# Ledger of designs, part 48: designed miniproteins, single chains, continued (3)

Each design is a single chain, and the fold is of that chain. pLDDT is the mean over its residues in the fold that is shown.

## One batch from the design tools (miniprotein)

Design m9651
Fold by ESMFold2-Fast:
Structure m9651 (fold): chain A 76 residues (1-76)
Amino acid sequence: MPKYKAPENEERKAIEEAVASIDPAEEDELLRIAFRQPDTPEGREAAERFAAYVSLILSSAIGDLELAKKALERLK
């Protein structure tokens, strides 16, 4: 079984730092772009990035490290 000093602790810290680095103003702007131009490539990218932010926040809150890692990969 993984020990408490396993990579999970480093992954949790990376996720917590990523959540803490989320700018609410950037989230609002992404939502505005997605809502204003849903049928454009820019609007779709904004919607996907916004969804990744929401997924990261939610997965971090519920402790789902796998879902949080997937959200982080989308935000690269």
Scores: mean pLDDT 71

Design m9652
Fold by ESMFold2-Fast:
Structure m9652 (fold): chain A 61 residues (1-61)
Amino acid sequence: SRIEEIEKNVREKFKDVPEEVLEKLIKEMRKEIEAGRKTFSPELQEALREVLKALRAQAEA
């Protein structure tokens, strides 16, 4: 399905992100896609911030 392709792309792009953070992001994205929403939920936005924070922490370490 299309969502499986999105999950694969997210994992490939953010392979340096901790699995727990990545799974949370994928879960929130799945909910929003299934709901057919145009606006991202606060939970999805927070998950995206966590991904960026994890990437930054790894780059600085």
Scores: mean pLDDT 71

Design m9653
Fold by ESMFold2-Fast:
Structure m9653 (fold): chain A 65 residues (1-65)
Amino acid sequence: MREEVKRRAADLIAFAKERGLTKEGAYSAAQLMLDAGVSEREVEELLISQGVSKATAREILARLR
């Protein structure tokens, strides 16, 4: 279940990245994962794995709290 949400989040970021909307995609993906009960640590790790900087990933998480 969590694995499916993470896969969908990664796909969403990839889709947005192809269209020049990486930051917007990262926000949407982070919100999706948090709503599904994924921990902030795992959300940060996924965002970084998709090419989002650590600083930007932390900023996104701070704004969604």
Scores: mean pLDDT 81

Design m9654
Fold by ESMFold2-Fast:
Structure m9654 (fold): chain A 85 residues (1-85)
Amino acid sequence: STRADREAAMFERLLALMREAGVPEEVLEALRARWAAGEDPLAIQAEASLAILEARHGRPDLVERAREGFRAGDMRSDVEDELLA
């Protein structure tokens, strides 16, 4: 598979997690629009993860940690692991 195929699969997984977490469809629609516009997949993935954190935990410390991880270009954030657990 191409990198684009793998990134699209990751994005769909994040949308599924967002739905499960109770994130509104309006937010999912906005992220799909950003994906379609060709925005950085890592930035889109980061915002999806932050939306899940807000929906499930309401923890500003986890949100800030996630932003720092994604700014450093690290897709293997421990916060992402926490969201998937």
Scores: mean pLDDT 70

Design m9655
Fold by ESMFold2-Fast:
Structure m9655 (fold): chain A 67 residues (1-67)
Amino acid sequence: TLSRAEAGRAMAPVVATLSAEQQVGVLRALDALGREEVSVQEVVDAVAPYLSPEQLRAVRAALLAAE
């Protein structure tokens, strides 16, 4: 598991490559989780609707590396 802050930091390089609309969607999805502790799968599932398959894979890889 990761804290939301750790998940946010791990994803930051990938999020920086996203469109403004994707960034807003991802931030809202993370906020909606409402918990301090999150799993990689919970984060991936929450942000999936806003990302391409390639972007989602990059997010998953970054989160797994941060564990």
Scores: mean pLDDT 80

Design m9656
Fold by ESMFold2-Fast:
Structure m9656 (fold): chain A 72 residues (1-72)
Amino acid sequence: PVAEQTHTLMVTLSTDGSVMYSSMMSMADHMFSIDPVKGMEMKEMADRYSSDYQGGVDALRDGYETQRKMAE
């Protein structure tokens, strides 16, 4: 059913977003040791990505919760 697909997608996206953010932060820390300016830029990009991505996941979660309640 669509609700199960939405739930699976939401969980996958949430997990992938968390993993991506951690990976980006790790790369930023590594770059910071080589070039502090580029490291800071990468960190800011990671933070922006995390905020935008989490907003998308939250919207999907709200949609899933609404659909779940309608289906009981």
Scores: mean pLDDT 70

Design m9657
Fold by ESMFold2-Fast:
Structure m9657 (fold): chain A 97 residues (1-97)
Amino acid sequence: NRRNQDDLYNMRNAEISKWSVLMNSSTNTSSELSKSLTDERMLLSNSYMGLSGVIESGVRSGENGNSLPWTGSTDEISKRSKRGGLIGSDLATRSYL
């Protein structure tokens, strides 16, 4: 149960729902920032849960087209985790521009 994939989906949906409420009185910049921060947090969390890496790859495929972390080396998994952090950071910066 602790590494249940459904728990990750529930956490993500809860965060999105929470931020949608904040967006009712927040700027578009705040929603973009919260989304990128949530993505970075999920990537870090999923990197620590082996099975979650498959789902994280699926989520990221919408952005980078990558599907399976297992098809690469352990280096690929590490790079995907880093890319998530970089994407979050980059989106936060671009939201200001």
Scores: mean pLDDT 46

Design m9658
Fold by ESMFold2-Fast:
Structure m9658 (fold): chain A 76 residues (1-76)
Amino acid sequence: MTREEVLRAVGAAGEAVEAASKGDIDKANQYVEEALKIDPEIGKLAKEMVDAIVAGDTERAKKLFEELRKLAVEKI
């Protein structure tokens, strides 16, 4: 996998989180699907982060963000 693909997947995950934070769940799910198509591991974390944000679980969202950061660094 290229660095460019990892950065695109992380970007999609970030857009999903922002959309979920604004209450735009349809848009958040579209970005999760985009991330999943590029990198299933990053996409899975994006989905879990969106689910945590929707549930109001700030502690879980923070932990998942750290997992995404570590995974992205390992893939670059």
Scores: mean pLDDT 83

Design m9659
Fold by ESMFold2-Fast:
Structure m9659 (fold): chain A 66 residues (1-66)
Amino acid sequence: SEGRALAAAAIERIRDFGSRVADPRHAAIAVRSMALLEAQRLRAQGLPEAADIVLAAGEELAAALE
């Protein structure tokens, strides 16, 4: 589905961004912030399920960095 593809692309952008932050604690905050922004964009497009997938993935990625 379109929503699933967009969520997957957003998760890869979040992962890539987090990997480029030198401080692990700052990386966790950055990942959460990016996940929130990407999810808000998906909700604005009428894709709330995709937004929820992105938020869940963002929390898992951030937890792994802490």
Scores: mean pLDDT 85

Design m9660
Fold by ESMFold2-Fast:
Structure m9660 (fold): chain A 85 residues (1-85)
Amino acid sequence: STDDVLLEAARSLIESVLTLAEEGDYEGAFARLDTILLLAKQLSKENLKKVIELLKEARKKLLEMGKYDVAKKVDEVIKELEELL
């Protein structure tokens, strides 16, 4: 389904956020987070919940890496998506 394709796209973008943050490309990480937000708003409630959980896991990894600015942006995205539930 289109919904499942968008979920897998969001998953790939979340992995890109982690890679870019690790490389110190915060502008790139923020751009992917903006794209994740746009895609996630189009998801079913069930797949939206899955993206929120993936973002929470990514936030934990970012905090462990000391990438506080990116982790803060992830928190903002999580809060915006949770308002859609």
Scores: mean pLDDT 90

Design m9661
Fold by ESMFold2-Fast:
Structure m9661 (fold): chain A 110 residues (1-110)
Amino acid sequence: TLSDLLNEAFKALEEEKYEKAIELYEKIIDLLDKNFSDEDKLVLKLEQDGEVFEEEIPVALLKASLYRQLAALYRKLGKEEKAKEYEEKAESLELPTSVKKVLKEPKFEE
C-alpha cells in the first residue's frame, strides 16, 4: 500500500540508504499522480519503533512534502539540479513547513 511504501522509505532514511529512499519517494509520487487528484485526502498509517500512527493528509500536501524530502536527499548526494527541480515542484503546491515535520516525525498524540 501507499503507507507501506512510506514506511519503507522512512526505514531506508534511518539506514542512510538515501538512493533507495529516493526511489521509494519517486514511486509514491508516481502512484499519487496516476490514482489521485491533488484535492483528494488520504489516511496514512505510519510506523515508528513498532508504534502505528494514523494521519489524514491532502494529496497535494503529501506530494509537496515528498518533493521537499527528495530535494534534501538529492542535495545530500550532490545533485543540485534535481534538488532545485523538486523544490520548485514543492513550492507550486504551497506546502507549510509543519507538514514536512509531520511526515518525518509521526505524531503520537494530536
Scores: mean pLDDT 72

Design m9662
Fold by ESMFold2-Fast:
Structure m9662 (fold): chain A 76 residues (1-76)
Amino acid sequence: EEEELKEKEELIEEYVRLRLEYIRRFGSAEARASAEANAEAILEKLKEAVRSGSDPELSKENLEEAIRLLREVLEE
């Protein structure tokens, strides 16, 4: 359980990092400013959701899929 939680937290950190890169590359100036300002808050919110186990969308499978899609878009 603790190991699974650590894995999910690592996936969330990677997801937030890739999401920020996506917005930096493809987002408007407004979107970039918002993403930069809120990156830490979003990361903390997602980590808290994982720790509480309250959000089924934050499954390891869903996080890995989101990361895969972001990497594919960033490679194009």
Scores: mean pLDDT 73

Design m9663
Fold by ESMFold2-Fast:
Structure m9663 (fold): chain A 72 residues (1-72)
Amino acid sequence: SEVEEALKKLEEIAEQIKSLPPEQQRQAVEALEKALEMLEEGKSREEILEEFKDLPPWLQELVRKFLEVAEM
């Protein structure tokens, strides 16, 4: 089901964040908080990903996964 798929993706995101060094965990949380804020402002997935284009690839991937769950 879509709910089961969303929960699995959220679990994978949480596990990825937990496996990161403390400084990278902070960066991940800050990026996801900013992405959530932009979603609340009515920004599209594409606009949010464009905002994060200059961040490291691993962080861009994390934001993309989060937004995929948010749009389910």
Scores: mean pLDDT 81

Design m9664
Fold by ESMFold2-Fast:
Structure m9664 (fold): chain A 55 residues (1-55)
Amino acid sequence: SARVRELEARMDEIVREMGRVLDDPTLSPEEKARRMDRLSRELQRVLDELRALKA
């Protein structure tokens, strides 16, 4: 479905941003932790919706 494709694209965007955050030498460990926490929560929401749609 269109919604599944949307969520898979959003998942890829979040994972890509996670990589950028972790690899950014200008961010403090505290800033990385804050951004990773936000992205992890977003990823969990996307994964939960994908599981519900594919069940």
Scores: mean pLDDT 87

Design m9665
Fold by ESMFold2-Fast:
Structure m9665 (fold): chain A 67 residues (1-67)
Amino acid sequence: SEKERIAKETKEFAERAAKEGGEEMRAVAEGAISIMDTAAENGSTEQVEKAAEELKKRIEAEKKRLE
């Protein structure tokens, strides 16, 4: 489904960031994965899309801060 695709892509993005960014990024990524799993299970496709955009933005901001 579209929800599953978005959730999978967002989780993969978070997992890659965690591998590259160390302990601080790992905490952010783990939080993002948890939120995405919850949204995918209980939310609508629109809610999953909004969550994915916000979490990717958060991870990108943290990555830039750590560079």
Scores: mean pLDDT 77

Design m9666
Fold by ESMFold2-Fast:
Order: sequence, then C-alpha cells, then structure tokens
Structure m9666 (fold): chain A 77 residues (1-77)
Amino acid sequence: LMEKLEKLDEEQKIWLAMLAIDPVEGYEELSELARKYLAAHPEEREALLAKAFERGRAGMTREEVEEAAKRLVEYLE
C-alpha cells in the first residue's frame, strides 16, 4: 500500500497531504494512511503540506475535497 502511495503523481500526493491536514468524514482510514506516508517521507512532507495549504486557500470546496478522497481510494484499489 505505501508503495502505491509513492507512485502517485504530484497532484494526487497534494490531495493526500490535504487529507492528512483536514480529515474527511467517512475517509478517516485514508487520512491516517496519509499522515503515516508523510511521517515516513519527511523530505517530501514540507513541500507537499505547503502545496496542500495553497490549494485550501485557493478556495477548494468541501465537495472537491471529498471527491479527491474518493479518487484516491479508487487509485489505491
């Protein structure tokens, strides 16, 4: 599973970081996995978290965050 996370593209890794920052109801396990990924990859963590905060400030809606969580689950299946 962690190996699949490492193969995500940059956009998908930013979504993963967003879920680590702000857990989505119904996707708590994915948010926990996201936090574990960032803890295991400290060299990527700072950059990904910065980009995730920028996406939040750009006005990403709750619905868009939920859709990102759904897409990540589909990519990891």
Scores: mean pLDDT 76

Design m9667
Fold by ESMFold2-Fast:
Structure m9667 (fold): chain A 73 residues (1-73)
Amino acid sequence: EEEKEKMKKLVEKLYEEALKLKKEAKETGDPEVKFEAEEAEGLLLIALGVAKVAGWDEVADYARALLDELDAE
């Protein structure tokens, strides 16, 4: 279950990065920062897909909830 825990940590890291970049993009208006935020969010979506395929439903549900929080931003 080491891989499952690693994926959960990756999901958390990607969420934190995407959230910070989204806020920075709002503050600066920098299109490069906005692109970086979109890339981090995209990686989080990929991590959700990987967790689903692996049968790690708890991690997939967690990633989905974090994506919903980013969309509410």
Scores: mean pLDDT 81

Design m9668
Fold by ESMFold2-Fast:
Structure m9668 (fold): chain A 87 residues (1-87)
Amino acid sequence: SMEEELKEDLKRAEEKAKEILEKLKEGKKLSIYDVNVLTSTALLLKELGLEIEKELEPFLELGEELKRIAEAGDTKAYQELLEELKK
């Protein structure tokens, strides 16, 4: 039941992502929140082993890059600051 609910929520997220991609195709500006929906949806599809539409592939790449930067900030950046404080 929980897995079925997750699949339904994912479908709604994917449908919303398609609506945002349609805005982009029509030359409308995307907000940062629209971009976050596209990147988050693409990352979620990848984590669940589901097929990603070609139009979402650039947002998957962006999402993975942002995830790497965030993870580096949360660990490496703080490690570098701690090392400076030891000096």
Scores: mean pLDDT 74

Design m9669
Fold by ESMFold2-Fast:
Structure m9669 (fold): chain A 81 residues (1-81)
Amino acid sequence: SVEEMIAALLDPTASPGELAATALELYSELQDQLSPEQAARVGALVSEMLELLHSDEPAEVRRARIRAVAAELARLVREAA
């Protein structure tokens, strides 16, 4: 469910890869239900998370940034509901 995916995005024990996988699943589930502006915002956050996952930044920096993007994605989805 969307609620379970939001909970997974906020799980402090989740790996960067798990957060990225959840974000992709959430985008796929909501893509046809969002306005064009909402879909663009969610898509941009998912893309940022994927780029961070494959970046050459230190692991701790990547983890912190990915978690921040995951939290913002969760916030946007809650507000869109």
Scores: mean pLDDT 82

Design m9670
Fold by ESMFold2-Fast:
Structure m9670 (fold): chain A 99 residues (1-99)
Amino acid sequence: SEEERKRLRELVRKLVAASILTAGAIYNAKKDPEQAIKDLELAYELLLEVVTSPEDRKRIEELFKKAIEAIKEGNLDEVEKLTQEMIRLGLEAVDRAAA
């Protein structure tokens, strides 16, 4: 139970960090697309440490690739939708780990 609580805290910290980075990517998407891409790449790496199911990992990879293209196209609405879905999958993974 102590080791389980410690692992859950680490997953939550990684999810929070990924959420901050995706907010940074949204903020920078039009102003600094190169920084937005770097923020999103780091968020993606963190989410892969939170999400362990092969199906959800594949979905996050697909969302990540689409979000990179949306940044390159300057489509802020699409960046927001895709990154929100990535964070939702991370939140669901944390919820399952806490069950």
Scores: mean pLDDT 89

Design m9671
Fold by ESMFold2-Fast:
Structure m9671 (fold): chain A 84 residues (1-84)
Amino acid sequence: DEEAAIEREVEEQAAAEVAKVVAELKAQGVPQEVIDRLEPLTRRITLELERLKALYERTGDAALAVAEGKELAKKLKPEIEKVR
């Protein structure tokens, strides 16, 4: 139950951040088609970053958070390159 509550909070924070990024891109005149293509990747990156933040807050282990962040970067690199 505690893990489910933490995951829900992380998902809510990620959703709010994604909505803010989408609104800023629209305000800057980025075409809707480009936003639609970027939104799934932005959502995934934001969710994973919020999970790393929650991990650090829970454990206090900066080295663990950094290691997980590096693995996340490797995992997301091919997806970021596809958006080019």
Scores: mean pLDDT 73

Design m9672
Fold by ESMFold2-Fast:
Structure m9672 (fold): chain A 73 residues (1-73)
Amino acid sequence: AEADLEAAKKYLEQAKKAFEEGNFSEAERYIGQAQKAVMKALRQDPSLFEEASKIFEEGSELSRKIFHANKEK
């Protein structure tokens, strides 16, 4: 559970880096991987909900930024 939550945080970090580099498709892929890792952690340990919700919020926020950046086209 802890390992999956840590993996989710790493994926979110990679997503932020990809976004900064303008690689929006890669950033979206990392957000998806972070969400999968969070869901896996929650299935094993529901007490991780508070930390998991923060990761979901950061991922959703980054996804909104990607959407607005892509809307320029």
Scores: mean pLDDT 78

Design m9673
Fold by ESMFold2-Fast:
Structure m9673 (fold): chain A 89 residues (1-89)
Amino acid sequence: MKTFDDEAKGIAEAARAYERLAEGVAARADAEAAELAREAARLLREMAEAAEAGDLARAEELARRAEPLLRELHRLAPEATRAALEALR
């Protein structure tokens, strides 16, 4: 049984996808929103690395830190966020 390994892999893949999204927003947004997007990408990268190492507690901590940044990013740069999402199709 490897349910924890499967969950860790899923969390890592999701974190990597959100990291790519945040990087895409950083490339398209105004300076303030771009800085916020880079910080979100950094936390999401660390979350993916923690999940890949099997440290789900660390991944959860990093996810909780990234969530308010992603919310603020959508508020500050909704059009850049939409464009980044469309570019990932």
Scores: mean pLDDT 80

Design m9674
Fold by ESMFold2-Fast:
Structure m9674 (fold): chain A 64 residues (1-64)
Amino acid sequence: MDELEQKARRVATAAASLAPISPEQAQALRRGVSEGLSEEDIARRVAEAGGLDPEELRKKVREV
């Protein structure tokens, strides 16, 4: 679904702007998209997998 792809791209772009995306973050991103999670929930899981601050990642996602 295009909407899920857009969510994935925004979260990936935001995460990459903070640090290189780890394999764990990439897996969390793909899983969140496949489960149809909200952009906020995908961002939280990606941040958790990569040891990033979830709030910082959420702010970056809003800037993309």
Scores: mean pLDDT 78

Design m9675
Fold by ESMFold2-Fast:
Structure m9675 (fold): chain A 57 residues (1-57)
Amino acid sequence: SEIEKLEKEIDELTQEAVELYREMRRDPSRREELQARIDEVMAKIKELQEKLNKLRS
C-alpha cells in the first residue's frame, strides 16, 4: 500500500539523517555541507509525514 511505502521511505530517510549527523560530529570542517544535506532530508521527511497523515484522514 502507499501508506507502507511512505512509512518505509520515512524510516530510511531518518536513518540517513542520523548517519549524516554522526559524520558531521566526526568532521566539523564539513558541517555546512552536511547540514545542508540534513536539512534536505528533514524537509522530505516532513513532506512525507504530511502526505501520510492526509492518506489516513
Scores: mean pLDDT 85

Design m9676
Fold by ESMFold2-Fast:
Order: structure tokens, then sequence, then C-alpha cells
Structure m9676 (fold): chain A 90 residues (1-90)
């Protein structure tokens, strides 16, 4: 059940990360593209750690909430929408 929600959110999570990387490349976010990539890779690897499905869902929700806040601060409307879709799917 929880795995199905994570799997359903997977393409939205991937698109959210891509939008964040593009925003960094456009200078709209104060993070370097390399740091954005490192954070994305770290999050994916953390998801492979021995966590329960519920712990993974909680972590992904917190990450999406932080992404939403950052997107609103930066005025990136598309990223705001994607973060909201991720939160709805989770």
Amino acid sequence: LARERIEAARPKLEEMFRLAKEAGEQGKVRLTPEMIQLIADGIIRAGEAPFSDEERLQFLREMAEETLRLAKESGIEELVRKAEEVLRTL
C-alpha cells in the first residue's frame, strides 16, 4: 500500500527534482546545480536505507514541503504545482 503510493509519486518526484535543477541553472535558486544533484542523489539513497514504508513517506512529505517553500520563495510556479502534486499523491 505505502509502496504503491511511493511508486505512483515517483514520476512526479523525478519531475520535481528536474524542475529544481533547472531553476538552479537559471539562477532562481541560490543553490549550485551540483549541490542540487547531490541532494537529489542523497535523498534517493536515503530511501534505499532500511526504513519502513511509513518512514519513507514521512521523509518524502517533509522534503516536498521544503521544496514547496523554496519554490514559493523563488516564485517558481511550475515547481510549486509539482510539489503540491507530490504531496497529494503521498
Scores: mean pLDDT 69

Design m9677
Fold by ESMFold2-Fast:
Structure m9677 (fold): chain A 86 residues (1-86)
Amino acid sequence: MEEADRALAPLQEEIDRARKEHPTDVAAYQAAVDRGADRLIEEAEKEKDKNPLRAEFYRAVAEMVRTGDPEAARRAQELLEKLEKE
């Protein structure tokens, strides 16, 4: 839960800011989501060698928010459970 919340926090902050500053500008909102997801992917690449499980989790979250794919959401939940077990 804490890992998912932390991974989603920057993304949600970007989205929330876009909604607040540009509520009628859908392009700005979509760009914020895309940037947030891209940042998660960058973090995943940095973590890949030291913590591959965490890297996979960040990638799953990025896919989930970028595509809205429920399968990506399920994968993120499964990976979060494994991270909590450590």
Scores: mean pLDDT 72

Design m9678
Fold by ESMFold2-Fast:
Structure m9678 (fold): chain A 72 residues (1-72)
Amino acid sequence: DFNDIMEEIHKLLENKEYEKLYELLNKVFGEEVAEKLMKIAKELEKEKDPDKKIELADEFTKLLVDAHEKLK
């Protein structure tokens, strides 16, 4: 189930569907975590350097994993 959520999150990021992404993140992790994740996602969209995009993507993934662990 979490893997399915991660796949949907990545699809929404790739398609730049930020409204749907926020709704999903808020439903799963709550408002505060959703807002933090959305800030990183928007920075990823603005970033043009591939290496910096990898760093932001790693930050995003780490925050997702940490948020998921806190739900257990």
Scores: mean pLDDT 82

Design m9679
Fold by ESMFold2-Fast:
Parts: structure tokens; sequence; C-alpha cells
Structure m9679 (fold): chain A 64 residues (1-64)
């Protein structure tokens, strides 16, 4: 269904944001203290976005 397709797209976007967060956290671990806070905040933002997409996908799958 269209809802299943939209849910799959949102799940893929959630995974991309999780992957980006992981890369940012790895960069933060190797960064000078000055950049650590910025990279961590960017990673945290990507995880929050991934959680939002995952929640939306779950709602769409429940309706399909």
Amino acid sequence: SELDTQAAELEAKAQQHRDEAAKLYMSANNAPDEEFAKLKAEGDSHLATADAYRAQAEQLRAQS
C-alpha cells in the first residue's frame, strides 16, 4: 500500500540519521575538546530526528 511505502521510506530516513549520528559520535571521540560539544550536539539532533521518523513509520504501518 501507499502507507507501507511511506513507512518504509521513513524507516530508511531514520536509519540514515542513526548512521550519521554514529559517524558524528566517532568524530567527537577523536576531536579536540573545543569541537566535542558541537559534534555531540549534532549527533544528538540526528538521533532525535531518527526517533521521530521511526515513530511516524510505526503509526503508518499500524494504519496500513
Scores: mean pLDDT 87

Design m9680
Fold by ESMFold2-Fast:
Structure m9680 (fold): chain A 100 residues (1-100)
Amino acid sequence: SFEEIFELIKEFLEAVKNKDFERAKEIFVELAEKLGFDGKEISELWSKLSKEEQKKLLEDMAKQFEKALELAKQGKKEKALEIVKEAVEQAVDAMKKLNE
């Protein structure tokens, strides 16, 4: 549901702010699964990244999720959800390219 997705977005942003990157990754996988992505594939791609690449990926997603959260607060739910989906798709694509 929209409410479940945006609760996870809030938890993700808190984890990144606190530099709890293990928790942020867990939330990212759960979000991706709710959006129709393969969480096992994401976890495998993630494990091949350096710690610096992992951090950058989470920080880049956090910037997009902050924008989505502000749009959601304005009642622009559809646009907010599109940004979340795009952010997750971009993160998965970036991980695949880094593993080439």
Scores: mean pLDDT 87

Design m9681
Fold by ESMFold2-Fast:
Structure m9681 (fold): chain A 85 residues (1-85)
Amino acid sequence: SEVEKLRKRYFDELVALAEALGRPDLAAQIRELNDKLEKYKKGEISYEEALKIRTERGQLFDELYALDPEGFRALERKFVEEALK
């Protein structure tokens, strides 16, 4: 439960990072896929659809990482450290 909340915050922070880097297009794409995964979790979803969305989001995360590897890693470390408490 708490780990799920921390993970959601992490994904929201990645959206904010994309916006801060001057990529509102990338931020909007990540936000859309984040929202789809949240909505699907509460409704009908196939494993296949969830996997496809996660793959697409992973590609956007790779793009974000390429733009700011240090900023991306800092947010990931923050999430991991808080999740281990």
Scores: mean pLDDT 84

Design m9682
Fold by ESMFold2-Fast:
Structure m9682 (fold): chain A 72 residues (1-72)
Amino acid sequence: MEKGKEELRRLGVEELLERARELIRQTLLDPSYLPEAAAAVQAAVDAAGGALNGTILALVRELRAEAQRELA
């Protein structure tokens, strides 16, 4: 396990997560942003190389909640 490399990787992923959060926030105002928000979250997960941490999981939960509201 590479502690230093993982820390830098988390910082890079955090920038992608911030972008995804902004799109999720836009989805609250306009549901048409949902596909873009989903794509942004997936890009952040991919950039993490399959390593899921609290920040990524929290963002995924937010996206799932918005998608569920659209379905119900």
Scores: mean pLDDT 66

Design m9683
Fold by ESMFold2-Fast:
Structure m9683 (fold): chain A 73 residues (1-73)
Amino acid sequence: MAEEARAAFDAEAQRLLGEASDRVTKLYEEGKKASPEEREKLQAEADKIVEETSRRFDALRQEGEARVAALEA
């Protein structure tokens, strides 16, 4: 059942990462229409969203990997 535990984690992570990626993509699209100064701010904001989301999923990954390891052990 290790594959099920990993798949569940993957599905949740992909779903939340997908939402974050959608937000980032929208910010980059807004940046194309914005002034150069605003574009830099939007890029920084997008990077912040990616970094914050990445940290959340790192925690989820650690929990998922521990569960997978327990099932494989």
Scores: mean pLDDT 74

Design m9684
Fold by ESMFold2-Fast:
Structure m9684 (fold): chain A 70 residues (1-70)
Amino acid sequence: SHMDEKELREGIEEELKKLEEKIKNGVPLEDLKEDADLRKEIVKEAAEKLNLPDLAEEAEKRFEELVEKA
């Protein structure tokens, strides 16, 4: 199915919330890093299909900053 920019932005926010919940639940840092890396690849693939590479870069930075604060 066709995903638009709004759906991708909403998906990024949902994935960030899921990562924050894992941090609150005490998931180990190494597992959080692996999870964030997987989410970054998923967002990058979706953004490439929509020709929105800047959105993928912004999302990657947000995932990395969240894990660094954990």
Scores: mean pLDDT 80

Design m9685
Fold by ESMFold2-Fast:
Structure m9685 (fold): chain A 88 residues (1-88)
Amino acid sequence: MEIPEDKLDLDIVLERAVELAMKRLGLSEPPPEGTLTAVMPGIATLVVAANREIKRGADLEKVFEETVELAARMIEEAVRNGASLPTS
């Protein structure tokens, strides 16, 4: 797998954000798939914005930490609100 040095990977951000959200919420189980699917477009948008900041000369590690924190908060909010996509 290619991990570009100057780019955040969506899968890595999502993995770290899920772990962080689970620890903050005290969850013993991962969030439901519907909840993760509901937040995915928002997390993808955060990763795109983060990669643009990195290209502007922002610190990769700092931007990664900030992006993971924002993504984790989105997951936490979705879990608290019971957000999931309706399956028709």
Scores: mean pLDDT 76

Design m9686
Fold by ESMFold2-Fast:
Structure m9686 (fold): chain A 85 residues (1-85)
Amino acid sequence: SPEEEQLQAIIDRVLALWDQVLEALRAGDLETARRLLAEMQALLQQAVETFGEEAVLAAFSQPEVQARLDALLEEERALAEALNA
């Protein structure tokens, strides 16, 4: 449906922004990281308000999205460990 396509586009953008946040953090660009994180949070809020929490959770539960989330969480964990070394 058009709603599913719109939600998928928002999820894809959220994942891309999360990757960009991690890249900015690796570069030490805290201003860019903060701005991108705020944009990501705003998109997630908009998605929940527009499509509902259940639909957003279902979109994130798709195997391809879960695989990308797992990769991003691993990157975040590795970065956190590197920054605390």
Scores: mean pLDDT 84

